# Designs tried in a protein design run: designed miniproteins, single chains. Part 24

Each design is a single chain, and the fold is of that chain. pLDDT is the mean over its residues in the fold that is shown.

## One batch from the design tools (miniprotein)

Design m811
Fold by ESMFold2-Fast:
Structure m811 (fold): chain A 89 residues (1-89)
Amino acid sequence: SMEKKERLRELLEKVKETTDPEELIRLALEAARIGLSTDDPEVIELAIEVLDVAIEKLESMNLTDLDVQIDLGVLHLMRGVLKLKLKKL
């Protein structure tokens, strides 16, 4: 849907601009939920792009907080599911 694509483009800009780990996780989780809610390959591809940027930024940080590490693991899992979903379409 156009609304899902528009929101994902907004999320992509926000993940590019922020360096706050909690904000990166929040934005990435929203993108993952949008991607998982649809069978539109363009929406899934945009969701994966948001997750790729957020995960790369989070992994580039020296994060020792356990909650952040757990959330990072969840983001990797959600990205894997989205990539598998895209492959089956």
Scores: mean pLDDT 89

Design m812
Fold by ESMFold2-Fast:
Structure m812 (fold): chain A 94 residues (1-94)
Amino acid sequence: MSVLEQLEQLKAELEATPADRIATILHLYYQLLGLWQSTKNPSEEEKKLLIEILELLIARLEAHIAASTDPALRATLQEVRDTALAVKEEIEAS
């Protein structure tokens, strides 16, 4: 399976995932990070799709942070969100 096909499948799975399914959202986030780190020369199309998926992941994380009353969970999700934002900036600069 190509990187582009993997990204398209990941985007579809994320779009089908409800915002409250935080474990699935985090799993998809780490899959995205793995694809970014393992892709030697990402195409502009692959970069665009990576950014689109990161924006969806960030939106899901922010929604869960806003809904959560657990300070420890909120702090963990805020760290993941901040890392996702940094990765997005790295991809945009590449």
Scores: mean pLDDT 84

Design m813
Fold by ESMFold2-Fast:
Structure m813 (fold): chain A 116 residues (1-116)
Amino acid sequence: SDFETTLAVIRRQFADRPHLAAEVERVEALLRRGIETGEVKPSEEEFNALKLLLSLLDLGSLSPEELEALLTTVEFIVSGMDKEKQKELLNLLLEKAQRQRLDDLAQRVQELLSKL
């Protein structure tokens, strides 16, 4: 599933960063809930942890399938949030995609933002 692929990416990228262990655990709990129930509604702490990890994630190291899974996971999570939080998370992902010169990802995130 997209949630399992995203979880594997997070585990891989943050395995050597013990100072982020609490944030990783919060995001893992959120993604596991999504896998088990098909529904995610992040708490404030889970949302803040997700934002922090996404800001630090090296998108350029991801395969096309991992990028697709991440985008699908983010889209599903944001669909349960208020519009301001949706915009905040998607704008963070857009800025990061632009900085890392991932033009296809940036285009798709802009399309998601335009539908809000």
Scores: mean pLDDT 84

Design m814
Fold by ESMFold2-Fast:
Structure m814 (fold): chain A 73 residues (1-73)
Amino acid sequence: GRAEVTLENGARYTLEGDSSLIGGGAAAVAAHAGLADDGRAEVTLENGARRVVEGSAQEIGEAAGRLAEEAGL
C-alpha cells in the first residue's frame, strides 16, 4: 500500500509497503522532525482517506499503520 504523511512543519513523505512499514515509516519521520513526544501529522492513504493524528511519534506511527490496515494495505 501507499500513504502520504504531512508533518506540522510542512514536510511531506510518501511511504510504501504493508501497514507495518507505513506505521514504522510514519513514526520514524515524526521522530526525525523532532515530534518524538508531542506532534501532529496528516495521513492520506491512496484510497483518499485522510486523518489528522496527534501525539508521540509512536502514536502517530500506530495511527498511520491502523489506517493502512483498515484500508486493506
Scores: mean pLDDT 78

Design m815
Fold by ESMFold2-Fast:
Structure m815 (fold): chain A 73 residues (1-73)
Amino acid sequence: SKESEERLKKKYGITITPSDTLEELEAKMKRYKLSLKEQQEALILHAEVNPEDREALFERALEYAKEQAKLAG
């Protein structure tokens, strides 16, 4: 969502660009110590901007969601 994009940019200075790979995004997430929820939001936003990688990035986001659910349960 736009709110997630603005929050990540304002709080961490993270910009999600069409040229960024999954590895570049993961490096940014580690550098700024994003929460699991923020990591999922960033991956979903990246998938929306890079439709060619959408399926792989969506699977990655689901994996993070499942892991977070296990920690909550």
Scores: mean pLDDT 71

Design m816
Fold by ESMFold2-Fast:
Structure m816 (fold): chain A 85 residues (1-85)
Amino acid sequence: MEKELIEKVREVAEKYKEEFEKLEEEVRRLAEEGNFEEAIELILKFVKEMSKDDDPALALFTTAEALRLIGIVIDIELERRRKAE
């Protein structure tokens, strides 16, 4: 079961790679414009959509990607603050 779950997570990662890459592009754009609340809302809405199916592999991958995207938003905010010194 564990090996099957890990392989399913890998398959989910490949399957949704393009959708998450597109989401990252939109999130980065919003964060660079200073629209951090909208960027976070976009991430949360995507997580909610992906979580409609009670699939553990999809849930694990989606959670990991959401945390990564939130990290990107934080990095952009920190960079903007450094430039505003």
Scores: mean pLDDT 78

Design m817
Fold by ESMFold2-Fast:
Structure m817 (fold): chain A 66 residues (1-66)
Amino acid sequence: MSEEILEVGKKILDALKAGDYEKAEKIIRDNKLSKTVAAIAVMEVGKEQGIPEEDLNKYARQVLSL
């Protein structure tokens, strides 16, 4: 996965942590990402940040449900 996609994944994850699902959806849309790619990017960034697998799965499901 490119560094640029991971940077976008970090922004999506930050929006999800804030409960701002509208902002998360807008970031995905503005960056022309598929929801699958966005979910993978969020999980990879979250793993690097030490987020528990349970919370990573929650965020991935949130992205796929947008």
Scores: mean pLDDT 84

Design m818
Fold by ESMFold2-Fast:
Structure m818 (fold): chain A 81 residues (1-81)
Amino acid sequence: SEVDKLVEAIEKALLGELLRALEAGDEATAARIVDIGREVKKLYDEGASPEEIKKRFIELLEERLPAERAREIVERIEKLL
């Protein structure tokens, strides 16, 4: 489904960022990425639409990560869709 494809793309992009943060020893950023992933999974489990998931995900990235990292994550997801 469209929602499954979106969530898979989000999980792949977040995993890449998590591995980057862990390799850098940045535990604070790693924790934020895990928290973002948890919130996305909660929306998915609650049956949220692809539009709702995408909107909330972008909001979480902008609130919790540096603008440059948020932008790169969004670009990775757009390439996977």
Scores: mean pLDDT 86

Design m819
Fold by ESMFold2-Fast:
Formats: structure tokens, sequence, C-alpha cells
Structure m819 (fold): chain A 74 residues (1-74)
């Protein structure tokens, strides 16, 4: 189901963020906090059954993490 796909995406993002934090302990706290808040918001929307809001928040979080990785690699 779409909800199961979104839960899998949340779990994957949480794991990827944990790995990013472990690899980059000096990453900007504001960026990491923004990622945590977006992931938490996606989970909250999913728990309320708002699948579209959850997906939009996950899309935003995935883009932000991709940007964080690009900056860390530079």
Amino acid sequence: SRAEELRARIAALEAELAAFEAAHPDAPASLVDALRRQIAAARAYLDKGDLEAAENMLDSAEALLARARARAAA
C-alpha cells in the first residue's frame, strides 16, 4: 500500500540520516535538525492518514539530505 511505501521511505531516511551523522559529526546542527523535523512531520502526517502531506514532506527531506551529502563531499 502507499502507506507501507511511505513507512519504508521514512525508515530508509532515518537510517540514512543516522549514517550521515556518524560519518559527518561536524555537519551543521541546523541542517540535521531541519532533517529530523521534516522526517518527524512526515511520520505525523502518515499517522493521521494524510498520505499526500507525508509524501510531500518526505520529498522535501530527501532533497535536503541529498544537498547535505553534496556539501559534505565538497
Scores: mean pLDDT 87

Design m820
Fold by ESMFold2-Fast:
Structure m820 (fold): chain A 90 residues (1-90)
Amino acid sequence: MEYAREAIRALAEALESKDLEEAEELAEKAKEYMIKAGIPEEKAEEAKEAAIRAVRLRLEHDEVTPELLEAETRVAMAMIELAVKIVAEE
């Protein structure tokens, strides 16, 4: 349960990052916590890549693009799966 909460926090912090290096570090940390929380490595990697991509697109473009919305949606879905695990284990 602790790992799922830490994964959600790390994903949220990654999305709020002001630079790509910070986003990559936080997304990697989120992936590690997701794996420890029982999320398959493939899904954890997809969430990491989506978070990094969302930050990169936000920094490169002054507008909300379909690609940015897709990346943010993938991260939101990962956070929802983690939240469901927290609730189900309580």
Scores: mean pLDDT 81

Design m821
Fold by ESMFold2-Fast:
Structure m821 (fold): chain A 81 residues (1-81)
Amino acid sequence: SVGERLDSLSSQEVATELGRLADEAIEEGDEEIIAIVEETSRRMTEAGRVGRETGDPEVGSRLTTEAMREGLLRIYELRRE
């Protein structure tokens, strides 16, 4: 499944793919995907805040990666990829 494939990606691979899709969506004016990217960015900001408040950078990194993976999953489901 798409979710299982996303779970196998490294944090760097997830970030790279999300960035590629974000750039493509901006170039194409895909407002639905841009909205998903913007929501994912807000969630990543919140994940960073939680990581700082817990004093554990691994918590922040994990939550940031989870937010990016969920964002990618939503884009893939929208595009049926």
Scores: mean pLDDT 81

Design m822
Fold by ESMFold2-Fast:
Structure m822 (fold): chain A 67 residues (1-67)
Amino acid sequence: STSVKGEAFVAAAKAALEAGDDESAKAIIEYGHKVGVLGKEELLEIAEYARSLGRDDVAEYAEELAK
């Protein structure tokens, strides 16, 4: 199960992607991963969402951190 903090970071990353702010999306992904609130499951969820919007570079960034 995603933690409340993890859910907030997933929502923030998705909102940045919806707004076309790929740089903010990457920053949210990086910080959330670094502080341990975005685990593999959350990173892959963000990656799948990014690919659905055609944001393949953000998807690849999240997938690399999930390894």
Scores: mean pLDDT 85

Design m823
Fold by ESMFold2-Fast:
Structure m823 (fold): chain A 65 residues (1-65)
Amino acid sequence: LEAKQKEIEEIEKGIEEAMKDLSNDEKYAFLLTYLQGRSFQVKKASPEEVKKLIRKVAEEMLERK
């Protein structure tokens, strides 16, 4: 709908491609590391939580530019 929706979707696809070989827990840790800084602890996460973090990261990437 909004122009930024397309950009968010493109960033989300890029993040998903970068993580496609990672397990769900590894994806969660990777996304948390981007948002909060370094972390080597992996916690069990649902696929839905991973999707929410992907969107959060995409939005942060757009806002910081």
Scores: mean pLDDT 70

Design m824
Fold by ESMFold2-Fast:
Structure m824 (fold): chain A 120 residues (1-120)
Amino acid sequence: LEEAAKLLEELYRFLKEGIEEARRKLEESVEKAVEEIMRAVAVADLLVDEIRKTDESLKEYVDELDRLLGEAGGHANEAGALYKKGGSEEKMREEVEKAIEHLEEAARLAEKAYKEVKEK
């Protein structure tokens, strides 16, 4: 496998595991789900940065991955802010679900990019 393909496969696998863990944590509490999503976004951002440095032909995928991870982090931060202010639990859960949805989109994009690089 090319180095970029390996990093994309690692990103895809990591995001899938992070999504499953975030959903499991959400069954316990919104706060724990937010912490897990923020951790997953931070680690995924590091992997995306390594992909950016490895293959400049993947710039469009990298830019979209950065956008999706940024949106996931933004929704998780909003859920965390609502939790601290004693906001609606329904709204907090909606923001966590939106964050998870963006992580799922990032995982699909990483898989698509992996398949495209593998076909080179």
Scores: mean pLDDT 86

Design m825
Fold by ESMFold2-Fast:
Structure m825 (fold): chain A 84 residues (1-84)
Amino acid sequence: MEAERETAERVLEKALAAIRDEDPLVAEQGLAFAHMLISILKLEGRLDLAAEAYERIAEAIREVGGDEALAEEYRREAEELRAA
């Protein structure tokens, strides 16, 4: 669990940094990595961490003035996972 948790946290941090980049291509790549991580976390049953990842992604999108609808969608995904 320790190595898995640390790896997931590092991947999330890198994805969030990419999402905050001014380059739209870098931001898209960061978002893709974040989605990939969330899919893995959901498959592993780590819904709490997946929900946290969605919340942090939504915040990062808002920080860069990105798509508010997309940020709201991720926030709803996090809410649904926390309700599960």
Scores: mean pLDDT 77

Design m826
Fold by ESMFold2-Fast:
Structure m826 (fold): chain A 65 residues (1-65)
Amino acid sequence: AAAAPEVSTGVLTHAPGEEVALRGVETAWGGEGEEARGIGSRGVATETRSEGKLRIRAEVVEVEP
């Protein structure tokens, strides 16, 4: 299987202070697919919504030094 829709980016801006707006951090393990991509750890706000039409893919979060 090739070609997959992507609707999200992996850039979570962390403000210098005490504000973090990330919910539901999970690690991708190949995405129960037939291929394993270079997926380490991603910090994306996951939600408890089951839709059969919407397929959203998240990316890895970047760190700003």
Scores: mean pLDDT 34

Design m827
Fold by ESMFold2-Fast:
Structure m827 (fold): chain A 72 residues (1-72)
Amino acid sequence: SMAVKQATLAIYAGALDLVARLSKNEELRERAERTRKKLIDATKNLEDYSDEEIDKLIAEAQKILNEFQAER
């Protein structure tokens, strides 16, 4: 449903905000902020995004979170 998609995008945007603020890796912070902005845009303009584009944004967010968790 649309509501579930918007909630999922908002949850990932919030998680990436934490990565952008807390990661010690500058490149990962910048990448998290760029992806966060795209996720927020998708929540506001969901009709402008295909299911494939939404899936790619979620996959990128998951990859960023995995890289953040793996940082030592």
Scores: mean pLDDT 87

Design m828
Fold by ESMFold2-Fast:
Structure m828 (fold): chain A 98 residues (1-98)
Amino acid sequence: KEEELIAKARAAIEAGDFDAAVAYAAQITDEQKQRELLAEIEIARIDATLPTISDPLERRELEIRREELERFLADPSIAPAEVTERIEARVERLRAEL
């Protein structure tokens, strides 16, 4: 049952087991729901990583990735390639300002 897979993936996120969360998401047959859950997992992984990052630049790069994934969740019609392109463009701009 799809709702059970989503619940298990979210429980795995709370446990910090992102590999298990991705494995549950992979079992979802609805491609749109799978993409949304995978974005949710990646945001949670970034949130878990951010407190361990001491470099302000590395931290800002992860924040940019998080912001673009949140944008995708608000508008899931955005193509995966467009999400990646926006992240890359914003990170390049950040590095150029150094």
Scores: mean pLDDT 83

Design m829
Fold by ESMFold2-Fast:
Structure m829 (fold): chain A 85 residues (1-85)
Amino acid sequence: DEARRQEVIDRALAAVREAAAARGAEVKVVSTQSFGNRVLIRLEVTTPEGPQTALLTIEIRGDDAVMAAVTEAGEVFMPARRLAP
């Protein structure tokens, strides 16, 4: 269901932007790729310390979804968490 996939992506991006704003950072989407039940979104995160690249991974499991964001340096930007329905 493409509508459901887009809804999950929109919620994941909203959660990432909220977390970034709380840390004084801004988020820009660079690219989006879908692989079956997984979505990989490359992000540019502008922090007070400078720009960083992060990868947002979303796994869709029926009516549930899990997301995590990791920087290119391997730092956890957002730990694995369930997206609220």
Scores: mean pLDDT 78

Design m830
Fold by ESMFold2-Fast:
Structure m830 (fold): chain A 79 residues (1-79)
Amino acid sequence: SPVQQAVQLLQQTREHVDRLAREVAESTDPEERERLRREALEFAERGGRQVGELLGIDPEESAETAREDAQRRLDEAER
């Protein structure tokens, strides 16, 4: 079902973002850290859009919510 697909995609997106957040926290290269942050945010936006489409929710609002969640995760990993 679309709901099951959305739940799985959301879980996969969050796991991937958390992995990238750890890589940012472990990196000593400022340029690599910025690239990984951008990658995480862009990945979250794409995942959020797809979740929105699957659930019949505004894809852009879903993408924004996912990006904000990813930014919080990145910030938390660097503490």
Scores: mean pLDDT 86

Design m831
Fold by ESMFold2-Fast:
Structure m831 (fold): chain A 65 residues (1-65)
Amino acid sequence: AMEKAKELVEEAKKYYEEAKKSSDPIKYTGLALRGIGHLVDAALLAGKEVANELAKEYKLPVDFS
């Protein structure tokens, strides 16, 4: 569970980093939404508290309050 949650958060970070490189607002939004989807999957797998901790560790702008 923890290992898979880490993989999902790493994938989310990949999408956010790609979004930051884009000068196209539509592409930026699409990539950011894909990143959010992976973070939601991590929260469902490991729980929102663990997903929040991993998101902070990887510096992702998401909080599952």
Scores: mean pLDDT 71

Design m832
Fold by ESMFold2-Fast:
Structure m832 (fold): chain A 67 residues (1-67)
Amino acid sequence: SISGEEAVQQYLEKHGEEAVEARENALLTEEIKKAHKERFPDDTIEEPTMRQYIDRGGEAALKEAEE
């Protein structure tokens, strides 16, 4: 296994910042969609939520995805 931080760094070095952003956004969207889908199936999650998610523990989601 590798850390989420290390995985993000590898993506950055090999594919650039846009690839890292796409990767993070994909993880965020999947996680957030599951959480909100139960309550609001038509809800929309924005990028600003990503910052808050990471700041409050979203790093664990990145780590878990990068096994």
Scores: mean pLDDT 53

Design m833
Fold by ESMFold2-Fast:
Order: structure tokens, then C-alpha cells, then sequence
Structure m833 (fold): chain A 66 residues (1-66)
């Protein structure tokens, strides 16, 4: 179903976005943002691209709020 595909895309996006955030944790925020934009561009044609971009944005915002 579409709901199952959406849930799988959200779960996959969360895992890979979380890994990207951890790998770039010690980088300046502007450098992390450049890497996030590059990663999002590389997967732009994938079905999870929108979820991935949302997760990257949320993780960047969480870092700035901490």
C-alpha cells in the first residue's frame, strides 16, 4: 500500500539522515549544511528524497537548538 511505502521511506530516510548528521556532527553548521544539500541532490530522483530532505532539515534544526 502507499501508506506502507511512505512508512518505509520515512524509516529509511531517518536512518541515513541520522548517519549523515552523526558523521558531520563536529563540522561547522555551514559546512554540514553544504554536505546535506549535496546528499539531498544526489538522491533527488529516489522515492524517499522528500522524507530525506525533511529529516536532514529537522536534524540541523535540532543541532542549532541544543
Amino acid sequence: SMAEQAAQNEAAARLVAGAAARETRDMPPEEQRRIFEEAAARVASEPYAAAFRRQLTALADERLAA
Scores: mean pLDDT 81

Design m834
Fold by ESMFold2-Fast:
Structure m834 (fold): chain A 88 residues (1-88)
Amino acid sequence: SADERELAELEARLPADKRAHFERIAATTAGDVREQLIAAMALLGEPRERIVEYIKRRMKELEAQGASATEVTGEALRLIGTELEAEL
C-alpha cells in the first residue's frame, strides 16, 4: 500500500539510535502500519502539523467508507497516542 511504501522510506531515514526506539514501538503496535508511520514521522521530527494532517485525512477516509463516529474517534485516539509515545 501507499502507507507501507511511505513507512519504508521513513524507516530508511531513521538514525541507528532512533531505529532501535522505532522497533520497540513497532513491536507494541501488532503490525499496525498507520501507527508505525506516525511513530516514524514523530521520531524523525516531522512538523506536528504534518502528523495532524495525516490523522485528519485518515478520519475523512474512514467516514467516506461508512465508519461509525466511535470507530473514527478510536482510530484518531490510537494514532495520537502513538505520536505521544514516540515523543517520549
Scores: mean pLDDT 82

Design m835
Fold by ESMFold2-Fast:
Structure m835 (fold): chain A 65 residues (1-65)
Amino acid sequence: MVKIFGAHGSDENLTPEQVARATEVGRIAKEGLETGDADSVRERVAPLVPGEAADQIAEGVRFLN
């Protein structure tokens, strides 16, 4: 049978709520990478994560663009 061990190391300590939130944040970041708009990504993730994490995500989008 397929086990939940598909998420390498992270899945063991994440709640379903954290996984859902991380998935939404990832989707927003992906859109930001396609547009190159890190500021928009920061604003869109701000209600989902603390400000420090929102800034890190926006910086990641800038670095990958």
Scores: mean pLDDT 69

Design m836
Fold by ESMFold2-Fast:
Structure m836 (fold): chain A 95 residues (1-95)
Amino acid sequence: SSLEKKARENVRKILEEYGKKLPEKYHEQWEELTELLLNSTLSELQDLLDKVDEIKETFSDDVRLLLDRATTEALSVRLTTLAGHSETVGLQNAL
C-alpha cells in the first residue's frame, strides 16, 4: 500500500541519519539491521525484536545507545504511520 511505502520511506530517512554517525567498520552490520527494520513484518514483533537484539550484540558498547535510539525511532515511526492511517486504509479497501 502507499502507506507502507510512506512508512518505509520515513524509516529509511531516520536510519540514513543514524548511519552517518556510525564508524565505517560497522557498515555491514548496519546494512543488515537497516534491511531488517525496513522489510520485516510487524505481525511477530517479539521475533523482530529478538533478531534486532542479536544484530545489535555484534556492535561495541560505545555505539549501543545510538543503536537503541535508531531502532526505537524506526519501529515507532513505522508503527505510528501504519496505525495513524488504519481507518483510511480500511475505507479504501472497502471501496
Scores: mean pLDDT 74

Design m837
Fold by ESMFold2-Fast:
Structure m837 (fold): chain A 59 residues (1-59)
Amino acid sequence: LQQQLDELRKKYMDLSRQVGEALARMRETHAPADRAEAQALLDESTAVGLKIIQLEREL
């Protein structure tokens, strides 16, 4: 029951760290590739976050 939420929260935490790192790199390099990576990670993090909220509302 709580295991799926715990796994999603761990994934969200890892993605949030990766987003922070990618955004820092993008600010430093201004490279299009680093911007694309940051955007992809942001999109994935948003999707996971929304799924967590939806599951929490069902509880």
Scores: mean pLDDT 81

Design m838
Fold by ESMFold2-Fast:
Structure m838 (fold): chain A 80 residues (1-80)
Amino acid sequence: NDALRQQADELERLGNQYYLNQDYQKAAQLYEEAARLYLQAKDNISAAVSYFNLGIMYEKLKDYDKAQKYYDLADQLLAS
């Protein structure tokens, strides 16, 4: 679990770098992978943060349906 969380943290950091460089497609891929690893580690709070960042990336890409989907997934993880 700790190893999965550390790997997810690295992907989240890398995603942030691509986001700052305005590579929203690559940032989205990295945030999605980070969210998957956080869920495997049962870190629902960090997974929710990654899904929220994924939503922002799809908003930047003007894919508003995907953005809303990932915002809803983030909210659902925090609602329990």
Scores: mean pLDDT 90

Design m839
Fold by ESMFold2-Fast:
Structure m839 (fold): chain A 86 residues (1-86)
Amino acid sequence: MEKAEELEKRMAALGEERKDAVAALAADPRARAIWREGAARAEALRDDLEKALEATLETLRRMAAVASPEAAAVLEELIELAKEAA
């Protein structure tokens, strides 16, 4: 629980530092489609926290592959933060 709260705080700080890139990512329809699919998968795995986290990391990596270079940089930082929380 504490690691998840720490990760959320780090992600919020990253969002503030990379405000324009985060906005561009949110506007990207390909990134949003991948996130929606990944979120549905994580929801199905809710009772298995480790698998839900792994599915989320895979989703973020796939979003980085289709995102603009600026948005992909933010996603790679989020992936690294999430890996440290796992």
Scores: mean pLDDT 65

Design m840
Fold by ESMFold2-Fast:
Structure m840 (fold): chain A 99 residues (1-99)
Amino acid sequence: MDDKIADVVRSITDKYGVSKYKDDIVKQVLDGSKTGTVGLSDDLFKKIVQDYGSKTAVNLQKGLSDYGVDKGYMTKSAAQTTVTSYTVKADQIQKKQQS
């Protein structure tokens, strides 16, 4: 099961061009699937925003959250809350870099 989750997460990561952090993203999703959460850590998310931009980081988190809902290890409400929270975080990170 872990291998199948890892392959799908790698595919999602490649789709959004975030290959630099692929292994870290896979590890976090595998750990999250066991606890019903699919969120990137604040540190990893900040690095993705800094290297790839706010839009790419938020789209990646949305893709991971949608996958979590499809597999039944998180609710649609939890996924929406996660994406909304990470959209706000991404905007704050991007504004701090432009000052």
Scores: mean pLDDT 76

Design m841
Fold by ESMFold2-Fast:
Structure m841 (fold): chain A 71 residues (1-71)
Amino acid sequence: ENAALLAQYRELSKKLAEAIKAGDWEKAEEYNARAQEVARKLLADPSARAAFAEVEAENQELLAKAYAEAQ
């Protein structure tokens, strides 16, 4: 289950970044809310902590680049 949640978080983070780059703030808000729900489930499971930390770092880089390109 945690592997599926991690994959879902990665997918939502990518969609969020694409929405931000496109300036589609409504879709960005939607994807961010869904990603936060998945993150809460992952953070509630201590066994997922290390894997989630890696994905969180990837997400931070992805979002930073997306915001820099947003118009």
Scores: mean pLDDT 80

Design m842
Fold by ESMFold2-Fast:
Structure m842 (fold): chain A 85 residues (1-85)
Amino acid sequence: SRYEELLAAASEEERAHARAEARRLAAELLAAGVVDEAEAARIAALDLAALVRAAARLLERLRAEGKLEEVAESELARLVEELRR
């Protein structure tokens, strides 16, 4: 996929940024009540490839459950919009 191609081209700086983003995303989702502490800890530990896959699955789950509006302004919403394009 296009995202897998982008992940393969990622630099060490981009991977480091993704790790920092995973931690911020986990905190944002926990604060928004979308995930519990255990799921937040899992998200915070994700590398770039796992983060992209997790964001895509979270988008599908929240859309199916009608919960996108609860996190519309979160970092998750921002990330899933990037993945959609």
Scores: mean pLDDT 61

Design m843
Fold by ESMFold2-Fast:
Structure m843 (fold): chain A 69 residues (1-69)
Amino acid sequence: MSKFSQDTLNQVSEEVAKRLGYEQYLNNPLFIKQVALFIQQLLEDPSAPVPAELKEKKPLIQQVLAELL
């Protein structure tokens, strides 16, 4: 599947945020939107560069995407 609804991306973004330890920010729509945009970028190009602070977390993010999408 190559296209996802905003609701699906939000659900996946919330799960990614929880597994990354950012559960406290789930009520921040700007934070969830930023995570969703990052996930969309990663789905379009799995080799896309990630911020240094997230580089070690990229495999976990990809695992969540594989489990939920």
Scores: mean pLDDT 71

Design m844
Fold by ESMFold2-Fast:
Structure m844 (fold): chain A 58 residues (1-58)
Amino acid sequence: KPTKEQIDFVYKKIKEKGFENISIEELAKELGITVDEANQAVSEALRRLLKEESEKAK
């Protein structure tokens, strides 16, 4: 499972570049993790974004 620091890194990249411009393979290389772990970090970062949007709407 990805660490909090890895998830935070991915979250910042998504906010900076947009999800469409994020390469999972490049994230895995930058973080020194597997592609599967990078996919998990992206999923956790997206869940955080969705939760923030939900809480702002409520």
Scores: mean pLDDT 76

Design m845
Fold by ESMFold2-Fast:
Structure m845 (fold): chain A 74 residues (1-74)
Amino acid sequence: MSPLEKLKKEMEEIKEKLEKLPPEEVQAAYDKLSSELERRALEILFTSSPEEQAEIQKLIKEFNKEIEELLKKK
C-alpha cells in the first residue's frame, strides 16, 4: 500500500471507532486520535512530493468534515 492509501485506511478506522463510542467520549477520543493522525500525516508529508502533499491536505480537510457530521448525528 502507498503511504496515502494507508493514511486513508487509518482515517476510516478512526471514524469507525468514533461511531462506536458514547457521545460523551467522542470529543476526547477524536482529539487524541486526530493528534496521532496529524503526526502520522506530517511524517508522510515530509517524504512526499508536492502533489502528494496537496492530496494529503485535501484528505485531512475531508476527514475533519466527515467527523463533524458524525458528531452532529450523536
Scores: mean pLDDT 75

Design m846
Fold by ESMFold2-Fast:
Structure m846 (fold): chain A 65 residues (1-65)
Amino acid sequence: LVKEIREILNKILDNILSLKVLSEKEIKELFKKAKEQLKKSYGYSKEIEEVLEELEKEALERLKK
């Protein structure tokens, strides 16, 4: 689960660095969809939610640099 979430973050960051087309809104939408997919696949978990929130924050901080 944590590894899968890290893979989602890496994919988002790669898109930002390579194409530079993702806005803050698009990043938030990607994390929202990832959370929904994880909830459907593995069920609800507070740990998954917390990790996704931390990774979203990291991605947004990198975008603002």
Scores: mean pLDDT 65

